# Designs tried in a protein design run: designed miniproteins, single chains, continued (2). Part 5

Each design is a single chain, and the fold is of that chain. pLDDT is the mean over its residues in the fold that is shown.

## One batch from the design tools (miniprotein)

Design m4141
Fold by ESMFold2-Fast:
Structure m4141 (fold): chain A 90 residues (1-90)
Amino acid sequence: SNAEKLLKKLKESKDPEEQRRIIAQLGVEISKMSREEQIRYLNELLKILKEKGAPEEVIKDLQSLIDKVRRGELTPEEVIEGLLKIAEKL
């Protein structure tokens, strides 16, 4: 899966600009998935960002995004925009 490869690259990356680009690409890949797969990959992203010591605001924003996806409240475009906004805060 392209998303799994991107998550692995994100975990290994120490460059903030590379991390932002990976998260943006993840948003596009995840937006095309089923809701169950979106939740799975967003939770893996959340775990990686916590392990990397991302700011609490970023963690809370991503958790809020996951909760909205779970409720079916977001379009594919809103998933992409949500992850772009999270990337900008890194």
Scores: mean pLDDT 89

Design m4142
Fold by ESMFold2-Fast:
Structure m4142 (fold): chain A 69 residues (1-69)
Amino acid sequence: MLEELKEKAKKIRLEQLKELAELWRKLSSPEDLPLIDEMVEEMKKEIEEEIESMSEEQLKSYLAAVEKA
């Protein structure tokens, strides 16, 4: 149960990061694209670590809020 909640939250956050990364690439010069890609990879690791540290109540609250939107 807890692991399923973590997997769902991680998937949602990674999809959000993907959307933001595409926006950053559109707003940035071609010279900055490698820096954006590096930042995105670091953020993926940060998201995974953050989700692993979340409580079941925090995960349920987050997923309920996303589902209502």
Scores: mean pLDDT 80

Design m4143
Fold by ESMFold2-Fast:
Structure m4143 (fold): chain A 64 residues (1-64)
Amino acid sequence: APSPEAFELETEAALLYIQSAVHRLAARRLEKTDPEAAENHRKQAEVLDKQADELDGEARRIEA
């Protein structure tokens, strides 16, 4: 059934969004003391957001 598959993809996307949020929080905390580490966390967050968006998009296609 499409709904269980979509739910798994949505769950994976949600976990990636949480990981991205943690990296963005780390970047904000490090911005004054370690700008290089802050930049690395921002880049990791962007990669995770993109992966999450792809999974969320696939879930929406299955539900459509």
Scores: mean pLDDT 85

Design m4144
Fold by ESMFold2-Fast:
Structure m4144 (fold): chain A 60 residues (1-60)
Amino acid sequence: AAEVAALRAGAAGARAAEATLEALAAQSSPTDAEGYRAGAARARAIADELTARADALAAA
């Protein structure tokens, strides 16, 4: 369904953001890296939630 596809696309976008923020953390000072890692953790949480919603809708 279009809704499941949209949720999966959103999760993929959040995973891409996580990867980008982790790469920035690796290139940054320890102080700045902590901010990027916090951002990556939030992106991961969003991706996991969107994936869970997509899986629940696909199972219904």
Scores: mean pLDDT 87

Design m4145
Fold by ESMFold2-Fast:
Structure m4145 (fold): chain A 67 residues (1-67)
Amino acid sequence: SSNIDQAVQLMAQLIRDNPTNFDDRTIALVGRAGRNRDPRYVQQAARMLRDQGYTDVAQQVLDLLRQ
């Protein structure tokens, strides 16, 4: 859905803007969410971003999944 595409783009843009701040596991998970377009991977990636202090982007991603 377009909401999943928007959520993935928000996370991908955050990683692009902060390339040294994310571990390989987080980058791989965001990539997998984009390839599979699975809301479960998107939700898992958003939680990892929240745990790393990116609460605003994580909340925007989760809000897109609720719509």
Scores: mean pLDDT 84

Design m4146
Fold by ESMFold2-Fast:
Structure m4146 (fold): chain A 58 residues (1-58)
Amino acid sequence: SDDARLEAILAVAKELFPPRLAEAMAQHPDLTPEQRAALENEVGTEVFREASRRVWAA
């Protein structure tokens, strides 16, 4: 079902997000709080897209 697929995507995203965010932050240590929030949103979007691709490919 679509609900089960979304739950799977969110589970994968929760595993991918912390290490991806840490890598992105390490590459941009001098960001302002506003730039940091923008980076977090960008990483979150990328992670959700990747998680979606993985779940739909399985």
Scores: mean pLDDT 84

Design m4147
Fold by ESMFold2-Fast:
Structure m4147 (fold): chain A 67 residues (1-67)
Amino acid sequence: SVDEAFAADKPQAQADVDELLARIERGEVPSDSEVIATALMASAAGLTDQAKRLIEAHDEAVARAKA
């Protein structure tokens, strides 16, 4: 099924979200396209809450960089 196909990508999607979150925690501001692509893949894999956390963390990092 489509859900089973997306579930196969969960470990990679989790790793990608965790890496971007770690980069943001270190003070990096990843590109909008990189964050959006990772968040979309995470949502497709069923990791919607993790995708939301990534977007929120990125929005905060962008706000800090602009201030």
Scores: mean pLDDT 78

Design m4148
Fold by ESMFold2-Fast:
Structure m4148 (fold): chain A 87 residues (1-87)
Amino acid sequence: EPSRLDRFVETIKTLLENGDYEGAATALAIAAHESESEEELRELLRYIISQLSPEQQEKLLEAVLANPFFTPEQKEIVREVAEEALA
């Protein structure tokens, strides 16, 4: 069976491919709130972002920053990880 993480990445990619950027950001927010540590969240984000095109990464970042489910601290973590991947 696909891992829970692999299924989640597939969901995010499908939402982004369908132009549902808000849905992708909301799914990621739920996963972020379930993360037990900042390092766990950063590892999750690095893996997800590595599976996305640069265009998808930029769209996801914009949607995350606009999404009210993320804390300010979580938004900063997503921004930092996305900027590292785009550099």
Scores: mean pLDDT 80

Design m4149
Fold by ESMFold2-Fast:
Structure m4149 (fold): chain A 69 residues (1-69)
Amino acid sequence: EEQIINEIKKILDEALEKVRSTTDPEEKNAIIREALRKILELLSQVSDLDTKREIINLAAKKVNEAKKI
């Protein structure tokens, strides 16, 4: 569903901005964990396997970007 994908993109973008604004490594990890928790909750509402796979790939890409900050 397009609405769920857009919600997940928003969660990931907000997490990246918070990570960029934070200097403490433990706080950065907490931000990433909270974003992933919310994404997993939204994924549980998705029944379409192709959409689920797209979301997982998007989340993995964004988390990798956040870890490099």
Scores: mean pLDDT 78

Design m4150
Fold by ESMFold2-Fast:
Structure m4150 (fold): chain A 62 residues (1-62)
Amino acid sequence: SLEDLIQKLETGRQKIQELIKQGEEDMKKRGEKEPSPTLKRLQEELQSLEDKIDELKSELSS
């Protein structure tokens, strides 16, 4: 179902959020000012997932 798909995507979002949090903590520990290419990619993937989740939730509300 769409609800099951949304749950799977939300699980994926949580995993990416955890990786971003770890990357941000690593940046602070290393004194880095700019996010790494990997961290930037994760931030972009998070935005894409959030956009997709929002789209699917809008479909359920229609």
Scores: mean pLDDT 82

Design m4151
Fold by ESMFold2-Fast:
Order: sequence, then structure tokens, then C-alpha cells
Structure m4151 (fold): chain A 96 residues (1-96)
Amino acid sequence: SHVEKGKEALKKKDYDSALEHYLKALEIDPNNEEAVIGLFELGLEYYQKGDYGKAARVYEIVLEKGSSVLDDDTIRYAKLLLEEAKKKAGDAIPEV
């Protein structure tokens, strides 16, 4: 249900709502690959719209919470997208 709500929110361009629903889906099932894919798509939407700070935050979440269900190639790609988003955001999301 949360994956479905996330997809509906993303379709309506309600990105913050999409993020909350996908995160709740991962709280219920940490291996929910569809929720991780939804978060990755959300990050791409923010990136394409030029919201690099939010894109970077979403890619960090994908790497933090999705690494158990993503293959190594997708993890490497997400890391590259995170670095590009951080550069374009002007380090709006600092590394801890």
C-alpha cells in the first residue's frame, strides 16, 4: 500500500509525499526492492528538475537503506549520481 501511495504521489509530482511513503514501505519491509527503485526514480526526478540538494539527499537514502537489495552496479551508479548532485548543489548536503 505504501509503495502504491508513493507511486501515486510521484505521478502527481508530490515528491515529499512520495519520499515519506517509500521510506515507510522500507520500515515495514527493509528488502522491498520496489520501494528502493521508487526512491531511485524520485532522486532522478529531483535531479532532472535541477533540485540537486534534494536529489543528493534521496541518493544518500538509497545507498543507506537500499544497499541490501541493489546490485553492485546500481550502487556504483547511485554513488556517481550522489557526487554529481552534491557538486551541482554546491555541497548543500555535507559529508559527515
Scores: mean pLDDT 81

Design m4152
Fold by ESMFold2-Fast:
Structure m4152 (fold): chain A 76 residues (1-76)
Amino acid sequence: SKVPKEKLRKEAEEDLEELKRLIEEAEKKPLSAERYTAAMLIGVSAIELAEWAGDEELKKEAEEALKRLKELAKKQ
């Protein structure tokens, strides 16, 4: 592989933490449309990186976070 799995896992964790921070912000007040779009892209990145790293638990956590973000975007 071109990228080590450990690096992919770390990048997935970093993306997931960024997504969680954006979700926390969105729960306090609505994000702009542009920020929701950016957060969704971060969520997709976290899921893909976790899958490529072979980390099933991290992938599930990222999928749950992205689902939460989508629910927040839908109601705001």
Scores: mean pLDDT 85

Design m4153
Fold by ESMFold2-Fast:
Structure m4153 (fold): chain A 76 residues (1-76)
Amino acid sequence: MALPVTDPLLLALLSEALGAPVAEARLLAQEQLGENEVRLELEVTTADGRRYRVTLVLRQVGPDEVELAEARAEPL
């Protein structure tokens, strides 16, 4: 049911938010908050084997441009 994350930009954002390289990420939920804003819930495993539930709020500011409006990480 969870979708594997292969987007290099999203993986880079997750690595930045966690301060560690991402080994694996799965999309658990996606919710449209507005026409240009989406909330993503992910399960992320870092290279050291730790697991996190990560919540990202992304805002589209251009046709091919997104910004990180909010990031939260919770240890599993």
Scores: mean pLDDT 77

Design m4154
Fold by ESMFold2-Fast:
Structure m4154 (fold): chain A 87 residues (1-87)
Amino acid sequence: SVAEERAAYLARLRATLPGLAARREELLKQLEENREAIEKLPPAERRVFEALRDFLLNPTPEAAAALLATIEAAVEEALAEEKRREE
């Protein structure tokens, strides 16, 4: 089900947060190198990369919560669009 897929995806993302923090310098460099490409993404996806950058620059519980909430919103929007394409 969509709910099971969403829950599995969010659980996987939550599990990756310590790894993202450990690779902070590498990920920040990749974000900077791809800045123009990120700016051309749909608003929901662009917000995910902005929240990721904020988390990498200042890895606080608040920044982690904001990143997860932004990813959740983007996933829900993407799943809604997929469902519309099927019908």
Scores: mean pLDDT 75

Design m4155
Fold by ESMFold2-Fast:
Structure m4155 (fold): chain A 113 residues (1-113)
Amino acid sequence: SVDELAEKALKILEEAVEKALELLDMSNEEDKDVAEGLKTLLEKVKKEIEKLLNSDLSDKEKLEKLIELLDYIIEQLKTLIKYVEKRNPEVAKVLKETIKKLEELRKEAEKLA
């Protein structure tokens, strides 16, 4: 279902943010900015998914909005990778693996749409 895909997307991002925060050096200003960016992204995604699940939209319209949200998350993560990859390649690896999982989920959503 679209609701299960939306919940799975949120879980993937929550686990990625938790793992990235463990690897980031919070004494470093650049890593602190990446941490803030990840937390801000997660809070935005939580709110958007909650709106989606509580909406009166058709399953097809919900899938289209979920795909748009997944595309947004992937682009935000790609941007964060560019800022962190030179100083913290382990965080960049976590975010790249997360993008792959979200791209697979996007393909699942397209099959249902």
Scores: mean pLDDT 89

Design m4156
Fold by ESMFold2-Fast:
Formats: structure tokens, sequence, C-alpha cells
Structure m4156 (fold): chain A 113 residues (1-113)
């Protein structure tokens, strides 16, 4: 998978944000085997990104993990999820958000479903 510099920066930032959400989840609710597996997969995806070995399937998996983590958090504490999402929104530059959304659409075309 070939990433533009902006797509690379956006994906790296997004993975970092999701990993921090996992840290906050574990701090508040304790360890969850599903969330621990998500951390392991995200660290592997981040390593592949840094090594230039990232596939479209890896990026699709990242978006799936992010959605599932938010679902798990919402089931435990909807207000906590809203707090995290507001914090992320304030910290994420608009250009990073746009690059991430463009990457999501690009990946959907490469891994259709």
Amino acid sequence: LELTPNEYAALRAAIGTTLRMIDRFEERFGPDPRVEEMRRRLEEILRKLEEGKLTAEDVAEFFEIDEELKRIIRERDPAFLEEIEEEVKKETPPEIQEALERLREKVKKLVPK
C-alpha cells in the first residue's frame, strides 16, 4: 500500500490516539482480553507502517478495531466515550482528519466489503 506523506502522518496519529484510548480504558475499567488483543494488533500494524510493509487489509483492520473499541467503551460508559471523542476532536488538526477519511475511502476500494 502506497501512502502519501499526509496519509502516513494521519494514520500514525490515528493509531496513536486509539492506543491512548486503550490505555484510558484499562486505567478506568481494568484489563479486558478483547482490548488487550486490539493493542497487540495495533502495535503490529504500527510496526508494519514504520517498516513500509503496510497492506490495505492492515489499514482496514485498524478502522475495524477503532470502531469495535468505541463500541466496547460505549457499552461500559457512554459519557466516558463522549469525553474521549471531544478530547480527540480538539487535539486532531482538520487536515489530519481529512487525510484519514480519504485513506478510509481509498482502502474501501482496495478491500471491498
Scores: mean pLDDT 84

Design m4157
Fold by ESMFold2-Fast:
Parts: C-alpha cells; sequence; structure tokens
Structure m4157 (fold): chain A 75 residues (1-75)
C-alpha cells in the first residue's frame, strides 16, 4: 500500500529528526504523518494515532528511547 509506505518513510524521518534534535523537522513530519494516518482504515488509523500520541508525549518528556521504540511499532 502506498499510504503504508508513506507512513514508514515519515516514521523513519521522525526518528532521524529526534536523533538530530531537529524540533522543526520533528513537528513537520508529525503533521504529515497525522495526515497519512487519517487515510488508513479506521481501526489501523486509531492504533497508529495512539502510537503517534505516545511518540509526541515521549519526546516532550525528553524520553528519546521510548519515542524511538514507539516509532519502531509503526515500521
Amino acid sequence: SEIRERIRELARKIAEAIEAGDQQAFRRYVQELSIAISQLPKEEALEAARLLSKIVEAVEAGDKEAALEYIEELL
């Protein structure tokens, strides 16, 4: 699925932004990922949105390790 490949691409870019400490890139890719997730079937979209929420919360808490683990669940 093109949308699932786009989600994986964005998840990888978010991981790179986190590792680089690039807050602007992180915010941009999170927004793009949110839009891509909305194009998934309802149940998959809900699970992916839950993971995205956990990624954002972990980054805001400074827990980069937890954020990267949640990103791996999207891949």
Scores: mean pLDDT 88

Design m4158
Fold by ESMFold2-Fast:
Structure m4158 (fold): chain A 72 residues (1-72)
Amino acid sequence: AAQVAADLAAISALIAKLPSLKASLLELKNLAIENNQISSLLDFLKALIAKSSSADALTAFLKLAIQTLKAN
């Protein structure tokens, strides 16, 4: 669907802006595709970016979230 393609493009653009987390974010993107959770992942990433006061805070929160998700 056009919406799925748009959501994937948006996620890919966000990954490009966070090169230090690129590998982990690509793994999350693939997991979201397999579980039909693409829109949920995009909403999650947008919410984190919107609520982060700085790039360092955003990077720290994303790293923690990715590590926690991969551990479970």
Scores: mean pLDDT 71

Design m4159
Fold by ESMFold2-Fast:
Structure m4159 (fold): chain A 91 residues (1-91)
Amino acid sequence: VPEEVLEAEVLLAMGRIAKHLGMYELAVELLEEAIRLLEEYIDRSEKPSPEVLEALAEAYEELAEAYEKLGKKELAEEYRKKAEEYRELAE
């Protein structure tokens, strides 16, 4: 596993925990960094693995929930759509 992907998976887990604890601003920061790392990896990869696409879908889903809790409904809807797109690509 590339270090970049491993770091993103750790950030995703941390963001998920922060969201569960009600730390929505921190969750957004952690999840956006995880997404950035995963998207950079995918951009450099000719064939992204289903595991990476699933991780990206989960990150967008968690980010959407965090933004919804912060009252950012438009952003939440956009990120939910991205999560659905990546989840379909992973299946």
Scores: mean pLDDT 85

Design m4160
Fold by ESMFold2-Fast:
Structure m4160 (fold): chain A 79 residues (1-79)
Amino acid sequence: SAAVEEEVRRALAEVAPEVARFVEKEEELKREAEKAGEVSEEQREEMAKLGEELKAVVAALSEEQKARLEELEERLLAR
């Protein structure tokens, strides 16, 4: 739900602000693609690059931070 998504985003900013920064960039790219009615090849490449950068940032986090991120992801994916 949108409410859970917003709650998860706020929690993410507290747990891992650097990760939250990358998520914000991905959301901006998705919004621009939605406004345009399609995703360009350049936008897909930029999203893929952000995904790789996010993986590197997550890999550098503590095990406790990683566990909390996993919990937030589960909450976001819950129906």
Scores: mean pLDDT 72

Design m4161
Fold by ESMFold2-Fast:
Structure m4161 (fold): chain A 78 residues (1-78)
Amino acid sequence: SSQLKKLKREIVILIGSMTLLRLLEKLNNAPQSVLEKMDEIIDEMIKLEQQAMQSNDVSTAKEALKKIKKYYEEMKKL
């Protein structure tokens, strides 16, 4: 569905944005402990993305996006 495609696109964009932020933090010599926490959060986001991509269910994709947005806010506080 068009709604499912839009949700999947939003998930990919958010994870891509977080991966870019992690690369920028490494370039700015962020502490290794911060980079490791960012990597752990990104790994959890990727697992949620995989669940959303394997499921053709809008509810599953919406729930994954909500959790990914919470991880995004947590990472921004690091």
Scores: mean pLDDT 87

Design m4162
Fold by ESMFold2-Fast:
Structure m4162 (fold): chain A 91 residues (1-91)
Amino acid sequence: SEIYLKLVEANDLLFELLSLEGQTERILTLNEIELLIYRYLLNQRLFGPVSNPDVVDVSGTLLGELFETDTLDLSDSEAILERILKNVKII
């Protein structure tokens, strides 16, 4: 999608999360943000149960605070994009 190539500026809390994954600049593409969030989930060892591996418990995590949710459905790309968009400024 063309929207994933769009340059955005991360807010303070999102940039804190992205910095844990090696990001040094606040301005990046939505696609880069999504990949860094996925890296965060892997590095924190946040996985769904075998019965539903895409539904991840993010309660008590920086990502859960950022997205204001206790659970994240990785198969719901639209919901993930909407949560990212609430935490970025479009340039």
Scores: mean pLDDT 84

Design m4163
Fold by ESMFold2-Fast:
Structure m4163 (fold): chain A 64 residues (1-64)
Amino acid sequence: SELAEEWREMVEKVNEDPSLEKEYNLKAIRELAKVRGEFSDEELRKIAEILGIPVSAVREAVAE
């Protein structure tokens, strides 16, 4: 899916340069929330793991 491709590109960039982690963290969560509206627990955990933040923070970011 297009969203999955965009997400993979963003994750790959963060993995290549961890200094971008903070910037991409908020942007990625916000953009995904706008397009999807809902995330599975597995997706939220993966996002948290990739971005190095607590899953609770990811849940709050994607919630209204």
Scores: mean pLDDT 65

Design m4164
Fold by ESMFold2-Fast:
Structure m4164 (fold): chain A 88 residues (1-88)
Amino acid sequence: SDAQQKLQEFQQNEIKKLEEQLKEAEKNNDYLGIAINLYRLGQLYFQQKKLELALEYYEKSLEYAKKANDEVLVEETERNIEQVREQL
């Protein structure tokens, strides 16, 4: 349907935007920015039912959230990892 195609196009555009933001955060050694962008990519892939890819991005986000010392993001990311694993 047109609605499904528009949703896919929106998700594709959001992924590209997040990938560009991720590259900028990586250039700046912005560990929190890296973690947040990886987390959002994980969420988008989870919404698309790409579970293995969502898990990969969440696990990478967790590494950077720990480096950033953001305990809230660590806990949220760990919960999302468990949710993805329960669906595999």
Scores: mean pLDDT 89

Design m4165
Fold by ESMFold2-Fast:
Structure m4165 (fold): chain A 92 residues (1-92)
Amino acid sequence: SKKAEEEIKKAKELVDKVRELGKEAVRAAKEDLEEGEKLLKEAEELGKQTIELSKEAGDKYGVGVKSSGLSLSALSEIEGARVGFEIEKRRR
């Protein structure tokens, strides 16, 4: 389905945004821990939205394998950002 492909593409673009925002959060935390935490919370919120949108697309269009892969990717990016932030926090 062309519509399923378009929705999966949007979810993939959101995963990429979560990744970049997570990297920005860790980078910001090196200079300002409070700014890093703010950006981390934004990455986590975007990641949660990405997971929900990916699941909805999977259920609606029967593309569960692609949907599951995108949900796992978003979760992985959130977890990576959380770990990076905790490392910067412990350096203080």
Scores: mean pLDDT 83

Design m4166
Fold by ESMFold2-Fast:
Structure m4166 (fold): chain A 98 residues (1-98)
Amino acid sequence: LLELARRREEEVARLRRQLATTPDPAKRAALAAQLARIDEQRAVQRAVAEELRRIGLVIDAELHEKKGASLEQLGITEEELKEAYREYKKFEEEKKKK
């Protein structure tokens, strides 16, 4: 997990350096498209991490966002995520009722 996150970070840094030094417009376009794809994947990863934080899985959210851990690698299914959110909602409802 840490190795995958580090490799992604190194890949982004390498692509940005290549983009800065590459005069060929076709190669620049290809590098820019690859960077855009990685940025899009990071945006999805941040959105999932935000949802995990909302339901109280803060540590798993940080691992997903910063280390590139997938929900499957963290052992979290979409069903478990929805169930945890329902339990969080129940807790908030009870807190509201006093």
Scores: mean pLDDT 63

Design m4167
Fold by ESMFold2-Fast:
Structure m4167 (fold): chain A 77 residues (1-77)
Amino acid sequence: APLRVRVQTTEGDTAVAELPSLEVGATGTVTAVAPGSRLRVGDTVTVTKKFSDRLAAATVTLRDTGEVLGALVLVET
């Protein structure tokens, strides 16, 4: 089953995304966002570095602009 993760960007935006794993190069999509966030449902999350089975560094690519934001992802418990 896909992992449900909390995403926090370097700009302070937060979202929920689904990833197949936290392995480097794994890609998934944002599934839920808070009102007022720059992130949108359908934005792409790509894992860049795995720290643990619960925590990784990632990038978020904004679908509407193609802008790439740095982020951390944490598996929700």
Scores: mean pLDDT 86

Design m4168
Fold by ESMFold2-Fast:
Structure m4168 (fold): chain A 86 residues (1-86)
Amino acid sequence: MAEEYMKKGDEYLKKGDLEKARIYYAKAYEIIAEKYGLEPPEEERKLMAEAVAKLGEVYEKMGDKEQAEELRKFALELDPEHEKAK
C-alpha cells in the first residue's frame, strides 16, 4: 500500500503536478505512521524516510524551502544513511 502511494507520488512529480505528488507522498508516510508510529521495523522505516525525503523535494520545488529543510532533517532522523535527504 505505502509503496503504491510512493509510485503515484513519483508519477505526479514527473508530470510537474506538485500538489498531487505532495498528497501521495504524505499518504505513504501516513500509512506507515498509523501502523507503527515512529517505531517502524527497518524496511518500513526506510520507506518512511524515502517518503519524507520525496515530500521534501516537492516542497523545495514549490518554493517552501523551510518545510523542505525540516522534511530533509526528519528523513535523516528516520534513516541516517539516506543520501537523497542531503
Scores: mean pLDDT 80

Design m4169
Fold by ESMFold2-Fast:
Structure m4169 (fold): chain A 60 residues (1-60)
Amino acid sequence: SEEEVEKARRFIALGERLKSIGQEDLAADMLRQAERYAQEALRKGSPDAPALLAEVEALR
C-alpha cells in the first residue's frame, strides 16, 4: 500500500545517505527496514514494490 511504499522509500534514502558517509552498519539496518516495508507492500499488491526491492538489493 501507499504507507508501506512511502516508508520503504524513506529507509532506502536513509540507507543511501548513511552508506555515502561510511556508516555501513547503520545503512544495513536502514536497508533491512526498507526491505521489510517493501515486502509488506508486495504482499498488499503494490505495483511499486518490485522496484523498491530491486533498489534495496542494489545497495547491499
Scores: mean pLDDT 86

Design m4170
Fold by ESMFold2-Fast:
Structure m4170 (fold): chain A 71 residues (1-71)
Amino acid sequence: MNLEEVLDRLLAAARRLGPVLTTAQLAEASGLSVTTVRSALKELSELTGLDLGLDRVTLEQLEAARARAVK
């Protein structure tokens, strides 16, 4: 699964569950493992230059990451 596909799943989960989510909540809602979610958030942080939390993330941070990652 590529990073863009993971990001789309995380965004869908965040929009459904609320504005602030733990990696465990994102993993359960997206059907991904916690390890996969943490790896994706780390890769997104490095790729976009955004300071994303590995244990907790906001919908706003995920939307900002998508905007930068697609470029």
Scores: mean pLDDT 76

Design m4171
Fold by ESMFold2-Fast:
Structure m4171 (fold): chain A 103 residues (1-103)
Amino acid sequence: SDAERVDELMRALLERLRDDPAALAELVRGLISLLEAVLGADDPRVRALEARLAEAEASGDTEALIATFEEAREAVVRVVEEASEDERALILRALEEAARAAA
């Protein structure tokens, strides 16, 4: 249910922020920070998402930004599904804080 709640929250945020590229970029940055905190900055998934976000922001391409969000969403959901109960609760809290920072 935590993975489902995380996915639902992230999808709702995308719908609210799709017309606000700056806020959407901040949300993606928050998700990358969450993944970095759990997986470490040297994790290939974290590095790939950072590169993708930088490219999307540099190009001003909203579709690339949405694609980067979807990649970050998939990574977060997967981490939540594979996490222990305690780690899952910590991840959910960190995601809620990241979502607040992106709003």
Scores: mean pLDDT 79

Design m4172
Fold by ESMFold2-Fast:
Structure m4172 (fold): chain A 62 residues (1-62)
Amino acid sequence: ATITLSSGEVVTVANGATKVVTVNGVNMAVSASADGKQGGAAPASADGTVIDVMLGTVTAGS
C-alpha cells in the first residue's frame, strides 16, 4: 500500500505492516491495514491501493 503523509512524504508499506520513517528529525510510525486500506480513501486504478493518511501525531517506533 502507498500512504501519503500530511508532510507530503510518500511511504510504501506492505498490507498489515508498520514502517517507521523520519520526517524533519521526528520519527513517525506509518501503518497499513491488513486489507491495504486506511481511512476512507478510494483505491487507485493500476498500481494497487493508495491510502491517504493524514498524521497529526508522532510515535517513536521500536
Scores: mean pLDDT 49

Design m4173
Fold by ESMFold2-Fast:
Structure m4173 (fold): chain A 58 residues (1-58)
Amino acid sequence: DDVRRRIVLAGVEAGLDHGDDALVDTARRLAREAGLEDQAPQLVRESLDAFRRSRRLL
């Protein structure tokens, strides 16, 4: 629960620094490290959605 939320937030932070490529890569890596490989595609999608909301298109 808390681990999943932390992974999504870390992905968003990476996305803010380097854009979508870094976000996707970081979210996938963290999901593997946490043993959530089965959920990696879902966590990446959630991180990407959260990152896009943070960016506000601008």
Scores: mean pLDDT 75

Design m4174
Fold by ESMFold2-Fast:
Structure m4174 (fold): chain A 99 residues (1-99)
Amino acid sequence: MSPAELLEHLARTAEYLAKNAEAIAKEFGADPKKVKELFLELSRAFRELAEAVRRGDREAVEEAHRRVKRALAETAKELGLDPAEAERGAEEIGRYALE
């Protein structure tokens, strides 16, 4: 599986999580409407990153990576998780995307 295909899989996973936002929000004590919007934004961010990677556009990859990092941190914060851990995950994704 290519790096872009992996990022598209992550985008579809985020979209699936958005469809289950009510169940996730109950588990984490979060707002279900906000959780849904955050996972939809995360899905869009991963799709933008996948497209930038497919084009080999390093500037677009860097912009999309920043969007993924922000979306992951905001989602972690809403779920009561550590945003710094989410930002570390985003940095790892960025390393794979830029290789």
Scores: mean pLDDT 83

Design m4175
Fold by ESMFold2-Fast:
Structure m4175 (fold): chain A 66 residues (1-66)
Amino acid sequence: LNEEDLELLRERTSEELYQAGKVALGIIATGTREQGQQAMEGLIKAAEPSGVAEVIREVTERQLAR
């Protein structure tokens, strides 16, 4: 889990979305590929109303790629 990505989430998202982001990133890092994809998709959808879906997508895709 990258501290820079967590700080970006903290600064640019709500507290609820930040906590959801931490949980989703944990699932991506430790869960199955299917669980990680579902967590990423759910978080992106939750972030759409806030206008930060692109930030969430970039962070989660970076975690899945590594």
Scores: mean pLDDT 71

Design m4176
Fold by ESMFold2-Fast:
Structure m4176 (fold): chain A 68 residues (1-68)
Amino acid sequence: DLDTQSQKSQAAADAAQEGVKQGLDPAKAAEVARKTLQESLDNGDSPEKAKEKLKKAMEELLKEQKEK
């Protein structure tokens, strides 16, 4: 539904903002969050699953940028 899609969009915005606070480039964080949101919408994920995927995507991006 539109309301649940709005919640997922807000989760994507929140995840990107948190990533930026942790040192991610804003454009890169927004790109990854948008892509993850679209994948979640295409899969029909619940808002809870979408939030989990967004958090994991931001964590993976942070690890990649810090160099292993």
Scores: mean pLDDT 76

